# Designed miniproteins, single chains, continued (2), part 40

Each design is a single chain, and the fold is of that chain. pLDDT is the mean over its residues in the fold that is shown.

## One batch from the design tools (miniprotein)

Design m5450
Fold by ESMFold2-Fast:
Structure m5450 (fold): chain A 89 residues (1-89)
Amino acid sequence: SESVRLAEEAIRAAEEALRGVEEGDVTRAVGAILRAIGALLDLESDPEAPEEAIEAARLALEAARAALRGDLERARELIERARELLERV
């Protein structure tokens, strides 16, 4: 579904943000965060989007922000939680 695709896009963006920070590529990390924001906004604009998909995308954005702050362990935990939540959709 479109909602699952958008949530997966947000999760992949969070993973890219984490890798960008780990590699010292802040520009890549910021670009990934902007993509995660876009995916979440698209999901929130769809009244038929499952709550689990929206929540997974929100967790993914929180993970990307945690990575940018240097909290890599928190970022990994949030990405895992987002993936587990999306599997329930």
Scores: mean pLDDT 87

Design m5451
Fold by ESMFold2-Fast:
Structure m5451 (fold): chain A 68 residues (1-68)
Amino acid sequence: SREEAIKNLKKLIKEEKDEKVKYSLEAILKALEDGASPEGVKQGLEEALKTEEDESKKKAIELALKAL
């Protein structure tokens, strides 16, 4: 559910020490809080992961996908 995804992402953000990973996770959290569907966010993240070359952003996407 959106509520569970938001809860999981907030926990990941609190535990994350890499500021770039944290920033990316916060952007994903904001999209969900602003009304994006969990399914839509998941599909967008799966597509982004295929072409992402930044290691911190890849980590954030992989963590978010596990939270969704």
Scores: mean pLDDT 84

Design m5452
Fold by ESMFold2-Fast:
Structure m5452 (fold): chain A 105 residues (1-105)
Amino acid sequence: MKEKLEELKKNTLKELEKLLEEAKKAKDDKEIYEKILVEAVKVFMEFVKKSAELSGDENIVKEGLKLLNENIDNSISNSKNYKELTINFINGLKKSVEELYEKYL
């Protein structure tokens, strides 16, 4: 279980880092940022789901949704444009992955 959770964390952070690099390289195209944002949510929610399944702790889903809501609010409040919103959101999700992993070790 612990090794599978470590691998899941590593793979999730790698996927989020890839999306972050795509967001940094994208020019001012709202459709590209929308696609990256949706993909980042999917990556994070897959991590939440698989972590709950591997740990047997359904509280991970509740905490994951809370962290997702907090990241949405923080990204909206701290961003002047779609690029900043996308970058801030992905950075927030990376931190949330770390927090969920630490709580369920």
Scores: mean pLDDT 85

Design m5453
Fold by ESMFold2-Fast:
Structure m5453 (fold): chain A 58 residues (1-58)
Amino acid sequence: MLSEEQRKEAEDLAVLAVILAGQGRLDEARRYVERARSLGDEKSAEGGEKGALEAYNA
C-alpha cells in the first residue's frame, strides 16, 4: 500500500531503528519505528503517531 518512494523511506527508517536498537539506543530506535509506521498509515498520517499512542495507552 506504500508507493516505492514511501517504501524506500520506511525501509531506511526501519534499518536505522534496527541499528540504533543494536547499539542500545532504544528510545531513538522507537521514534524511527513510529515514523516508519506513520508512512505506512496514510489514512491516519496526521494522527498516526497520536493514534498509536492512544491505542497503546488504552
Scores: mean pLDDT 65

Design m5454
Fold by ESMFold2-Fast:
Structure m5454 (fold): chain A 73 residues (1-73)
Amino acid sequence: MEAEIRELERKAAQARAGAQTAFLLAKRYESLGPEYQPRADSFKATGEKLQKEADELEEKARQLREEAERRAA
């Protein structure tokens, strides 16, 4: 259980880091001009997807920890 929770927490951290990188890339492509807007939009979508994934992984880890505590009681 603990190793599983740790793994979910690590994946969440990776997803959050990836989201921040994607948003930075989106901003860079926006600065290159309107012809790069589709690439900027793609990176924004990727960042949003990764943020949602991180939130879901963190919630899953929290639920598993709570379940383990309830089962131990």
Scores: mean pLDDT 83

Design m5455
Fold by ESMFold2-Fast:
Structure m5455 (fold): chain A 92 residues (1-92)
Amino acid sequence: SMSVDDAAEQVIRAAREAGAEAEVEVEGDTVTVTLRGLSTAQKLAAIGGGSHAWVLGGEARTEAKGDTVTLTLRGLSDEQAAEALRTLAGGL
């Protein structure tokens, strides 16, 4: 759980450094990341990074609306969710 919180802070910081905004919400085994104010190139990078991070063992969903990208992770362990979030942060 603490590793997920640390990874969430990394996503928030990476988004800010990229000129965007990020919100991370944890509800039980579901992690939702909302990225706002992304350029078209940054949205494509975030979608690609999200797709790369989400492999086997869990439910992963990516949704893009205007300048907003929403990523939802469910059914992953805290360690797997943290790894996915760190991968996303590295792609921003």
Scores: mean pLDDT 73

Design m5456
Fold by ESMFold2-Fast:
Structure m5456 (fold): chain A 65 residues (1-65)
Amino acid sequence: SMEERLREVSKEEVEKIKKLEEYIENTDLSKEEIEKLVKEAVAEALRRIGEEIQRMLEAERERRE
């Protein structure tokens, strides 16, 4: 289902953030470098999830007719 795809995309983005946390914990990074990486990762995750939600809403609207 389309809901399963949204769940998969959300799960993938959460997993990417978890891997970033592991990378930060294992790497000697400055606070500024950490903040930049986190901000970029969060922005990308929100963008991808938002795009998927929009596609699902448009497709559902078309298929219900």
Scores: mean pLDDT 76

Design m5457
Fold by ESMFold2-Fast:
Structure m5457 (fold): chain A 55 residues (1-55)
Amino acid sequence: MSEAQRRGGLEGAGLLIAGHGASEEVAKAGLVKNGFSEELAERLAREAVRRAAAY
């Protein structure tokens, strides 16, 4: 998967978490539905949660 696709997944997961109050599990499920592998979706959702929490 390209860097641009990975960034898009991170931004999408971040929007779900920060914009809609979604959990890491919900963000992961959303990424899987959008064509990301389960392993990659888990990593991107976890990173999005970490980034949303870090200031």
Scores: mean pLDDT 73

Design m5458
Fold by ESMFold2-Fast:
Structure m5458 (fold): chain A 53 residues (1-53)
Amino acid sequence: MDAVLETGMSLRLIAGSLEGRFDEEYRRELERAPSPEVEEAIRRHAEILRKSM
């Protein structure tokens, strides 16, 4: 997946986490995923962020 798209997604998930909306933002990113590869990347980034919190 494109690194710029992955970075943007990670920043949005981090912002959502800070606002107490991590799960809602994660759901929105999954719903917007244009391909299975992007969906898998979203899941991986979300798990990394959960472990860092």
Scores: mean pLDDT 70

Design m5459
Fold by ESMFold2-Fast:
Structure m5459 (fold): chain A 72 residues (1-72)
Amino acid sequence: SAAEEVEERVGGVDESVDSATEGEALTAILRYLRAGEVEKAIEVAEEKGFGVSAEFLRALEAAIAAGRAAAA
């Protein structure tokens, strides 16, 4: 079945994608948030299928920016 083949393909991709690759994606998201590039952070999260909302990422970016301003 097409659905079964798609699930096997996604499962194969998940099995061939190590936890290290997911960790690198999370690191990239944090780097973009620290740089104030929240839209790029959202794009990385969407590409990896993370269940984090755009609102959550925007809130994190705002908190990081506020922390940086306080440290300046």
Scores: mean pLDDT 65

Design m5460
Fold by ESMFold2-Fast:
Structure m5460 (fold): chain A 66 residues (1-66)
Amino acid sequence: MAEAIRELARLAGMDEHADELAERYVKGESSPSVLAAFMIAAVGKLIEEPDNEELRKALERVLAEM
């Protein structure tokens, strides 16, 4: 899960927060609203780049592991 979150955050343009978000999630310190916000950002990025297969696969991986 942590690697999937890091990869998704990186591809969604949230590189500055990728490691922090992954670490918080693994420790159970991440609020559902924070995870939801970055998932929404990732979906928005995918809407702008519908042919971005890497981003789509990363998003699907995170959703499958939830």
Scores: mean pLDDT 71

Design m5461
Fold by ESMFold2-Fast:
Structure m5461 (fold): chain A 74 residues (1-74)
Amino acid sequence: SKKEEINKRYEEDVKLAQRARETLERAMERGEVPSEEFYQRALEHIDTAVSRIKELYDNELKKLEEEEKKRQQL
């Protein structure tokens, strides 16, 4: 299914961003980040990336659903 392929790519992209967040959080706990300002800015960038990923995939799914509805309604 096309929806399954889109959802799988979305899950993979979100997992990459989540792993980046977890890595950053663990690095902060270990004192391996250069500053708290760096940590906060890096979190903001990750959160922004996740929001953009979600928006892109939500739009792709909506377009696919609209095309499927148009094909099913004769």
Scores: mean pLDDT 82

Design m5462
Fold by ESMFold2-Fast:
Structure m5462 (fold): chain A 65 residues (1-65)
Amino acid sequence: SLKETFLEMRIMAIGQDYGVDVEIRKRNGKIVVRLTGEDKEAIEKAKEEILKAAKEFGFEVEVEE
């Protein structure tokens, strides 16, 4: 959906802002985001912002590290 596409674009932007690598996939109709990088604090902050965005957009998102 268009709204799902906007959420995915938002997630990618959050990753870029925090300097973490982002992979987005779907599993059982759920959006799964994998975050990787060397800075653990940046990963945690990106995760928090991604979960906030998911809540605002009304989507269920799982974050993996």
Scores: mean pLDDT 85

Design m5463
Fold by ESMFold2-Fast:
Structure m5463 (fold): chain A 63 residues (1-63)
Amino acid sequence: NAQDLVDQGKQLIAQGKYAEAAKKFQQALEIDPNNEEARIGLARALNGLGKHAEAVKVLKPLS
């Protein structure tokens, strides 16, 4: 489920595996697009990869 993927992403962030973490958070958002924790995690992973503009877009409210 989405929460298991979020937990995996958080562990990958702690290990510095930002690309793998981003993939896990993206998979969580495919299951639950409104998962705030997954959105924050994805933004954190993208910042770790130097993709700061993409991280900002993930955190923007979608109209």
Scores: mean pLDDT 82

Design m5464
Fold by ESMFold2-Fast:
Structure m5464 (fold): chain A 72 residues (1-72)
Amino acid sequence: SLQELNQQLTKAARLMVEDIDKGAEEAKKLVPEQAELIDEGKKRAEEAGKKFGKEAREAEALRTKGEVASAV
């Protein structure tokens, strides 16, 4: 179903961001001189994850509004 697909997409986006965040923190401990470059990469990856999550939520919101409109 679309709801299951949207939930999986949102979960995948969150897991991806969490893994990248953890990896970035470990990398900054090893090479603190490159912390700014690591943070920039992390921000770009986080942006991609947020985009996927936003698209999934918008699709679900449109479906829910369609159901409400049909009920009234």
Scores: mean pLDDT 69

Design m5465
Fold by ESMFold2-Fast:
Structure m5465 (fold): chain A 66 residues (1-66)
Amino acid sequence: DELVEAARRAVENLRYGVEFAGLSPEQVRFAARRLVEAMARVGPEAGRVAERLMKELVEEVERKAA
């Protein structure tokens, strides 16, 4: 569960960046892609969890930017 917890923390930190630093959809997509790639290298399940959580965040940010 350490990798799932790390994925959740990364999403929380990125969401904080969106809320307070005004990250663009491009910056969020870039950060999300990097996290998913990193987690997938450690384990396929961790990669899937990171992908799901980051996809939700990216969709939310893109929706607000449109």
Scores: mean pLDDT 75

Design m5466
Fold by ESMFold2-Fast:
Structure m5466 (fold): chain A 56 residues (1-56)
Amino acid sequence: KLEEAKKKIEEILELSKTADTDEKVEEIQKKVAELIDLLDNDPELQEEVRKYEIEI
């Protein structure tokens, strides 16, 4: 849901700030895949996330 999507986005952004290792990059990729899967299951959530000013 929107709160879950925002939390995943925040986790991705936090990891991206310190993404200086291959392990962190892989973790970011996994989080992004989870977010994409969440959005694919809820079109209304996709629109709400776009309003949050993030492009996925």
Scores: mean pLDDT 70

Design m5467
Fold by ESMFold2-Fast:
Structure m5467 (fold): chain A 60 residues (1-60)
Amino acid sequence: MMIERASKVASLTPLVRQEEHGLPPLPADELERLQREYSERGAQAARDVLRHVGEPEDPP
């Protein structure tokens, strides 16, 4: 068990929470891309894609 891995997975939590509100912050295409890159390249790519789309509390 590695704490760093858990922290990387948590980076996707904001996306799920946004959808829970019923708001589509990301289109299905972007979510699928994030999912694929997360599985393929790991959390590193997930962070890069998340930054590209912009998380709910990212500076404008």
Scores: mean pLDDT 55

Design m5468
Fold by ESMFold2-Fast:
Structure m5468 (fold): chain A 57 residues (1-57)
Amino acid sequence: DLEELVKEILEKGEAKVDNLERVKYMIRLGYDKQTIIDILLGKKEPRNVGTFKSFID
């Protein structure tokens, strides 16, 4: 599950609490899990706004 995966990333220190909130928000907006996971674990490239990029940069 994506929520479990985000929890593991946060535990590793690769995602701050703000990033976790962003992931949940993206899920609410209808982003697919693969896109969200790719942003956190792969490219870290949000396509919607630069503000989100600031949180994971």
Scores: mean pLDDT 56

Design m5469
Fold by ESMFold2-Fast:
Structure m5469 (fold): chain A 82 residues (1-82)
Amino acid sequence: DIKEQLKKELEKAGIKVDEKTLEKMAEAIKNKDDERLALLQQKLLLEIALENPEKYGLNESQIEELKEELKELEEKLKELEK
């Protein structure tokens, strides 16, 4: 199961991901949709950084930049879905 393997790899890296994101990433892998997979991976990393910005040494300016990047990624993902 691609979804379970992906979850194990992310957990080993210390990354906690929600069920819906895991399902979308697993579907992208199964369908060999490299573009969608790359965008989902970037979105996940940005969400992790924004969840605990102090832990990653991010200042307010960097936080705002990452929020804009996340918004752009979400728009691209929506375009790919419909």
Scores: mean pLDDT 76

Design m5470
Fold by ESMFold2-Fast:
Structure m5470 (fold): chain A 65 residues (1-65)
Amino acid sequence: GMALAEEARRLIEEAKREEDPERARELLDKASQLGVRLAIEGHLETVRELGREMREAARERGLPV
C-alpha cells in the first residue's frame, strides 16, 4: 500500500544523504525490495516513480545505475 511507497521514498532520501557508498547501496536495495512488493500489489505507476528516484539517488552517490 501507500505506506510501503512512503517507506521506500524515506530510504531513497536517506541514501542521497549517506556518504558511505556501501551504506547508500544497502538503503537503495531495501527501497528496491519495497518496490517489488508494490509491483506485486499492482502499484505500477508508483514503482516507475520510485525507480526514477532510485536512479537519481544512485547517480548522486556515484553508484552504478
Scores: mean pLDDT 80

Design m5471
Fold by ESMFold2-Fast:
Structure m5471 (fold): chain A 82 residues (1-82)
Amino acid sequence: SEAEKYLEEAEKALKEGKYEEALRYLQKALEIAVKNNDIELLKKIEELADKVIEKAKDDKEIVLRAEELRALARMSIWVLKR
């Protein structure tokens, strides 16, 4: 799917240390996951956001953005399980 392609691109960017690009792809995947009510995809986005936080720990701005994206994914999962 299109969202799976964005996750693959996010993983590649993350491996290359391109954290801003990884977050951009994760945000695109999040938009699709929310629109499709895809809890499994939202959980995968959360996992990748956690990896961004771990790897970019010296960049407080990137960590904050990743934490915000992770919070949105978690909130979306919670809302969809209501």
Scores: mean pLDDT 86

Design m5472
Fold by ESMFold2-Fast:
Structure m5472 (fold): chain A 81 residues (1-81)
Amino acid sequence: SLDELVERALEKAREAWAKAPADTPLYMRETVTLPDGSEVTIEVRVYYDAAAGERVIVINVTVKHPDGTVTESRRIERLPA
């Protein structure tokens, strides 16, 4: 479930990037409430790192659990420009 949400967010980011100029920063945010009451927020940022000559995709996932605890994770993907 969570992995599917992350995969969908990545697919949307790559699709948006394919249609935008290469140096255009992109930001997408999705929030989904799971059946157990957990709130999952997935944020995707795409930007150009001129120093490295790379496109950078940053994925932040925040899960707010029903008991009020919050867990966060980050993934970074670097691709040739």
Scores: mean pLDDT 75

Design m5473
Fold by ESMFold2-Fast:
Structure m5473 (fold): chain A 71 residues (1-71)
Amino acid sequence: AQEHLERGKKLYEEGKFDEAIEHYRRALELDPNNAEAWYNLGKVLEKKGNFAGARYAYEKARQLDPNLKEA
């Protein structure tokens, strides 16, 4: 589960946004309550111009971990 989250972060840093999205989606398939995976999915969707998807992902992240606003 965490392996997909970490791979997604690395791909995001490399600018490989589509591959990052796939790894974040796999992380969420394994653990749908992973607030960090939702937050990082939101960031990459925003970079791709999918603002509706980004907003949904950010809202899910905040519902699961309200402290992500302060991190």
Scores: mean pLDDT 80

Design m5474
Fold by ESMFold2-Fast:
Structure m5474 (fold): chain A 69 residues (1-69)
Amino acid sequence: TAQAIALLQLGGVKLLTGDYAAALASFNQAINLNPANAVAYANLGLIHLNALGDTAAANKYFTLAANIL
């Protein structure tokens, strides 16, 4: 949906500005609107891997994204 796309764009902007909490919230809202949103799961994985250092969570989100794609 257009709203899910807008939330993906907002999440990307928040990620670029270092607001990881807002980025996570935006991507989670995108998933709530479309649970098959592979892009949102991939971005959650990237935040957990690169910003939070949580490799286990990153692997989980990347696996979810791959299963949807």
Scores: mean pLDDT 81

Design m5475
Fold by ESMFold2-Fast:
Structure m5475 (fold): chain A 83 residues (1-83)
Amino acid sequence: SMEKKEREKLKEEATMTLFLDPEEGLELLKELLEEGKISLEEAKEMIERAAALLLALTVSEEDKERIRRRKEELLERLEKWAE
């Protein structure tokens, strides 16, 4: 198993990638899951975390709704891929 410190660093990097580029972030999560470096639950938590960070920085209700929809889409795509 990977060292706890390295695992936390990977989670932070994946969360930031999701924040900056959701499509790239989702592909990174899939890679980490295939490598056994994170769990599906941890991957979902990273998607939720990235969305929460975006929502905290967003003022308009239209943009917040777009962020919430993207979050649900990413979670659904990840869960379907993991089946």
Scores: mean pLDDT 85

Design m5476
Fold by ESMFold2-Fast:
Structure m5476 (fold): chain A 63 residues (1-63)
Amino acid sequence: GTAEALELAERALELAKEGRVEEADRLGTLAAIQASNAGGIPEEVRELLEEVGRVGREKGAPG
């Protein structure tokens, strides 16, 4: 549900900040799927996923 999507997005951002970009990307994808299944991506989840992508690009691409 929406709460689960938010929790996954928050965890994805933490992993991205730690440089665990591949794991962050996987959790971010799961968060987007969970939010979509719940009727759409809430703005707070969308903002977290955008931040995950931004941090991931800064830390580098997966090998």
Scores: mean pLDDT 78

Design m5477
Fold by ESMFold2-Fast:
Structure m5477 (fold): chain A 64 residues (1-64)
Amino acid sequence: SREEAERLARYLLELGVLPDEATAQALADNMVTHGVPAATVATLLANAGRLSEAQREAAIALVS
């Protein structure tokens, strides 16, 4: 959902994974437009080494 996408984007911004508010908004918009689940984005970022496993689990819990 839009709210789940925005919660994930905010969390990633607060962690410093995303550099600014505009990038966070663009991520949320892309997730909603393409129907990409927040859990999928968190898992992809963890696989890319941009989130720890604990941060991935926290992100999934946040949007569940």
Scores: mean pLDDT 84

Design m5478
Fold by ESMFold2-Fast:
Structure m5478 (fold): chain A 76 residues (1-76)
Amino acid sequence: AEARLIELDDKAAEALKRGDYKTAAEYLREIARLVGKTHPEAKEAADHILKAADAVERGDLEAALEHLRKAAEALE
């Protein structure tokens, strides 16, 4: 599961870098699903990743970055 999360994170970052927001949002949603299922204690982080995915799909990059920051903070 750990290796899969790293792969999905890299793919989401690549999609964002090339401006493919729909694909980036799809990878973020898959990450959130895996995080929530594998680490129940990371539910808050998973919820923020889902909100980031929704924001990315809308093109709201500022909201997406804020939610990703909160997800990373919750995983610390």
Scores: mean pLDDT 78

Design m5479
Fold by ESMFold2-Fast:
Structure m5479 (fold): chain A 79 residues (1-79)
Amino acid sequence: MDKEIEEQLESLEKDLKELEELVKSIKDKELLQQIIKALEETLKLLDELEKKTENEKIKEKIEKLKKKIEKLIEELKKK
């Protein structure tokens, strides 16, 4: 399970970096709202993954990723 969680976290981090670059060029308010909802769903997924692991290093990675996503949501809401 821990290996599967780490692989999911690596994929999410890569996707998040690509999304951060993509959203800089997006001006469509409806598309931005859809992205915000997808990011909020990702936060819920990370909460579920955190509950499934007892590995402190994986929990730290999840917390860091959550903070990055929360910051991105706030930046998108300000647009």
Scores: mean pLDDT 80

Design m5480
Fold by ESMFold2-Fast:
Order: sequence, then structure tokens, then C-alpha cells
Structure m5480 (fold): chain A 57 residues (1-57)
Amino acid sequence: SSALEERRRRLAREITDDLLRSLAEALGLDPEEVLENRDKDETSKRLGEALKKWFKE
């Protein structure tokens, strides 16, 4: 049923957003800015660069 699939997708997005928020905080980024721009390629690049710097430490 479409209703159940929509509910599942909504819940998955909520969980993903929470995880992304935690990751952004751990990397020293603004979690609110990351969440607002999560569909932007620039945001993905910023997350990748921050993660690379964190691993190089």
C-alpha cells in the first residue's frame, strides 16, 4: 500500500537526518546548515573534506 510506503520513507528520512546531524556535529560542521542543504553537491563535498581532515588527524 502506498500509504505504508510513504510512512516508511518518511521514517527513514527522519533517521537519516538524525544520523547526518550527529555526523556533522562530530566533524565540527553546523548540523542545521548541513540538513538544510543535504541535497546540494556542495554540502556533500564539504562533508567529504571535513571527514578527510578528521581521518588525517
Scores: mean pLDDT 73

Design m5481
Fold by ESMFold2-Fast:
Structure m5481 (fold): chain A 58 residues (1-58)
Amino acid sequence: SMAEEIAKESGLSVNQASAVITLLKSGFSEEQIIQLLEKEGVSREKARKAIELAKKRL
């Protein structure tokens, strides 16, 4: 549910939103998460938005 809400609001796929949640819980930095998402074609702006949404829920 959290991943689906983040995906809808950020424009990420549900799988990408789930990855953001998992990586944040695992202690990855915001910059590391952004770089991983950019490799998948996600813009920095969308990646930052997904991270902000995930942090509000964690």
Scores: mean pLDDT 86

Design m5482
Fold by ESMFold2-Fast:
Structure m5482 (fold): chain A 80 residues (1-80)
Amino acid sequence: SLDPSTADRTIKEAERLIKEGKVDAAAVVVHALVQLARSGDTRLIPRAEKLAEEILKIDPSNPLAQKVLEEVRRLRAAAA
């Protein structure tokens, strides 16, 4: 079981970094959120997808955000 406060803090940190234009750092935090989702909280998958899409709206060429979005979409398909 994941501590809900860890997931909430990770989401808020990603949102803060996106608002500050720190897209590379935001992509790293969203990647960490995907690892938390893999550890047993599939409810985080749609959250990570939206955050990765927001990063790609700012920087469409960000390689980590592209990789994260592909991983999230694969996990979402497997969880359905």
Scores: mean pLDDT 80

Design m5483
Fold by ESMFold2-Fast:
Structure m5483 (fold): chain A 55 residues (1-55)
Amino acid sequence: SLEERLEALEREVEALGQRVLEAVRAGAPQEEIDRLVAELMAKRRELHRVRAELE
């Protein structure tokens, strides 16, 4: 269902957010951080699209 897809995307966004925080705290290269942020933003766009379908 769209609700199950929304829940899965919300978990993915949260996990990616944590990975970004961990990379920053570990002093990872900016290129690695930028890649993770780009992935997070792509998942957030998908989440907004699914939410719009439920409205």
Scores: mean pLDDT 84

Design m5484
Fold by ESMFold2-Fast:
Structure m5484 (fold): chain A 63 residues (1-63)
Amino acid sequence: MEAEEHLRRAIEESKNPAVRAGIEQALLAVREGRLDEARRQLEGALKREPENEAARRALEELK
């Protein structure tokens, strides 16, 4: 739940449509239990938007 909340906020914080789509895929992956996929999507998003604090928090919770 906590990770999903941070992912929803990360989508709202994102300024780039491609990055936002990646975060949306991470949220779907979390909901389906594909945690490795979710982490890869978030790492890609943070590489492009390192200032997206909600995405960073989501990645920490998926540890």
Scores: mean pLDDT 81

Design m5485
Fold by ESMFold2-Fast:
Structure m5485 (fold): chain A 68 residues (1-68)
Amino acid sequence: SAMQEAAIQAVLDALKEFLESNGDFSRLVPAIREAIRAGANPDAIIKAVAEKFPEFASLVRSVIDILS
């Protein structure tokens, strides 16, 4: 759905911010939490991350597992 797509995009935006800021993860955990609350499928979140930022796929999976 559009809401789930927007929430997944916010996770990708948080990872882009991390890369551009050289290490600020403070926005990533809230973005992942919001995506889960919006009903985004965890596998869809991981797939989107793996396609654009494959080095962060394992980190995002770990955060999802903690938040679930």
Scores: mean pLDDT 80

Design m5486
Fold by ESMFold2-Fast:
Structure m5486 (fold): chain A 61 residues (1-61)
Amino acid sequence: KGREALEAGNYEEAKRLFEEEIARDPENAEAWRNLGDALGELGDILSSTAAYIRAIGLEVE
């Protein structure tokens, strides 16, 4: 699971798994938030911020 990869520090694997989860369910706010965490750890701050904004937007609807 993506979360298991994230907890293990496998951030690139976590990113890939969360991207696959989002491809199956693009309205999954948890997956977008988890993708933000993985991108942040990888130093992609702009993409991380965009993922968090997407997650927040999904949760307020």
Scores: mean pLDDT 80

Design m5487
Fold by ESMFold2-Fast:
Structure m5487 (fold): chain A 69 residues (1-69)
Amino acid sequence: MDIKKRIPELVKRALTGSLDEAVEAARELRDLAVNQKVKEVIPALRYLATHGPSPVREVARKALEEYEK
């Protein structure tokens, strides 16, 4: 599956999905950054950390902190 197509879909779900869907999408983006080391997800996480709904912002912020370590 093309990761470049998956990232925009996960960002859309994180912004427009139900609370559970949005948080799950943000967690998938976190896994891609922290465990899979997909650097292309970092701009999406930065966007969500500033513009996402409050629970998504927290997940994105923690993902960025873990990626930097």
Scores: mean pLDDT 81

Design m5488
Fold by ESMFold2-Fast:
Structure m5488 (fold): chain A 65 residues (1-65)
Amino acid sequence: MLTPELKEKLRAADIDGDGVITAGELHQVGLTDEEIERIKAAADVDGNGEITPEEYARLLAELEA
């Protein structure tokens, strides 16, 4: 289960403010490789290394569940 801490890091990871989060941005906010892999699994990223606004919204909903 994703934690409230991870939710805050996800919000911080959108450094460009465009709604797209990259693995590099996730690393920049202090997420570990393990946490990034969990985020990719939860967001169903097709291996392009980015999280779309739709996937980001899904992650936030999962964190609230």
Scores: mean pLDDT 65

Design m5489
Fold by ESMFold2-Fast:
Structure m5489 (fold): chain A 71 residues (1-71)
Amino acid sequence: MMVEVFFEEGVDVDKVVAELKKRTKDIPGVNVSKGRTPNSVLIRGFDQENLDKALEEAKKLPGFKGYLYGD
């Protein structure tokens, strides 16, 4: 399962990815990378509970705009 998280223009996506990796290090089975679209981050997880925990950390970051769940 995955969720793509969108951020406002002007947000440094590389810094967002680095920060989310730090915030999610203790969440099992979660991976964070740059998204496929500009100003987005992709969070992958093996289960919905841990994916949603990672998404809640992303929602706390400056410039959070929205998200879409994917396959």
Scores: mean pLDDT 82

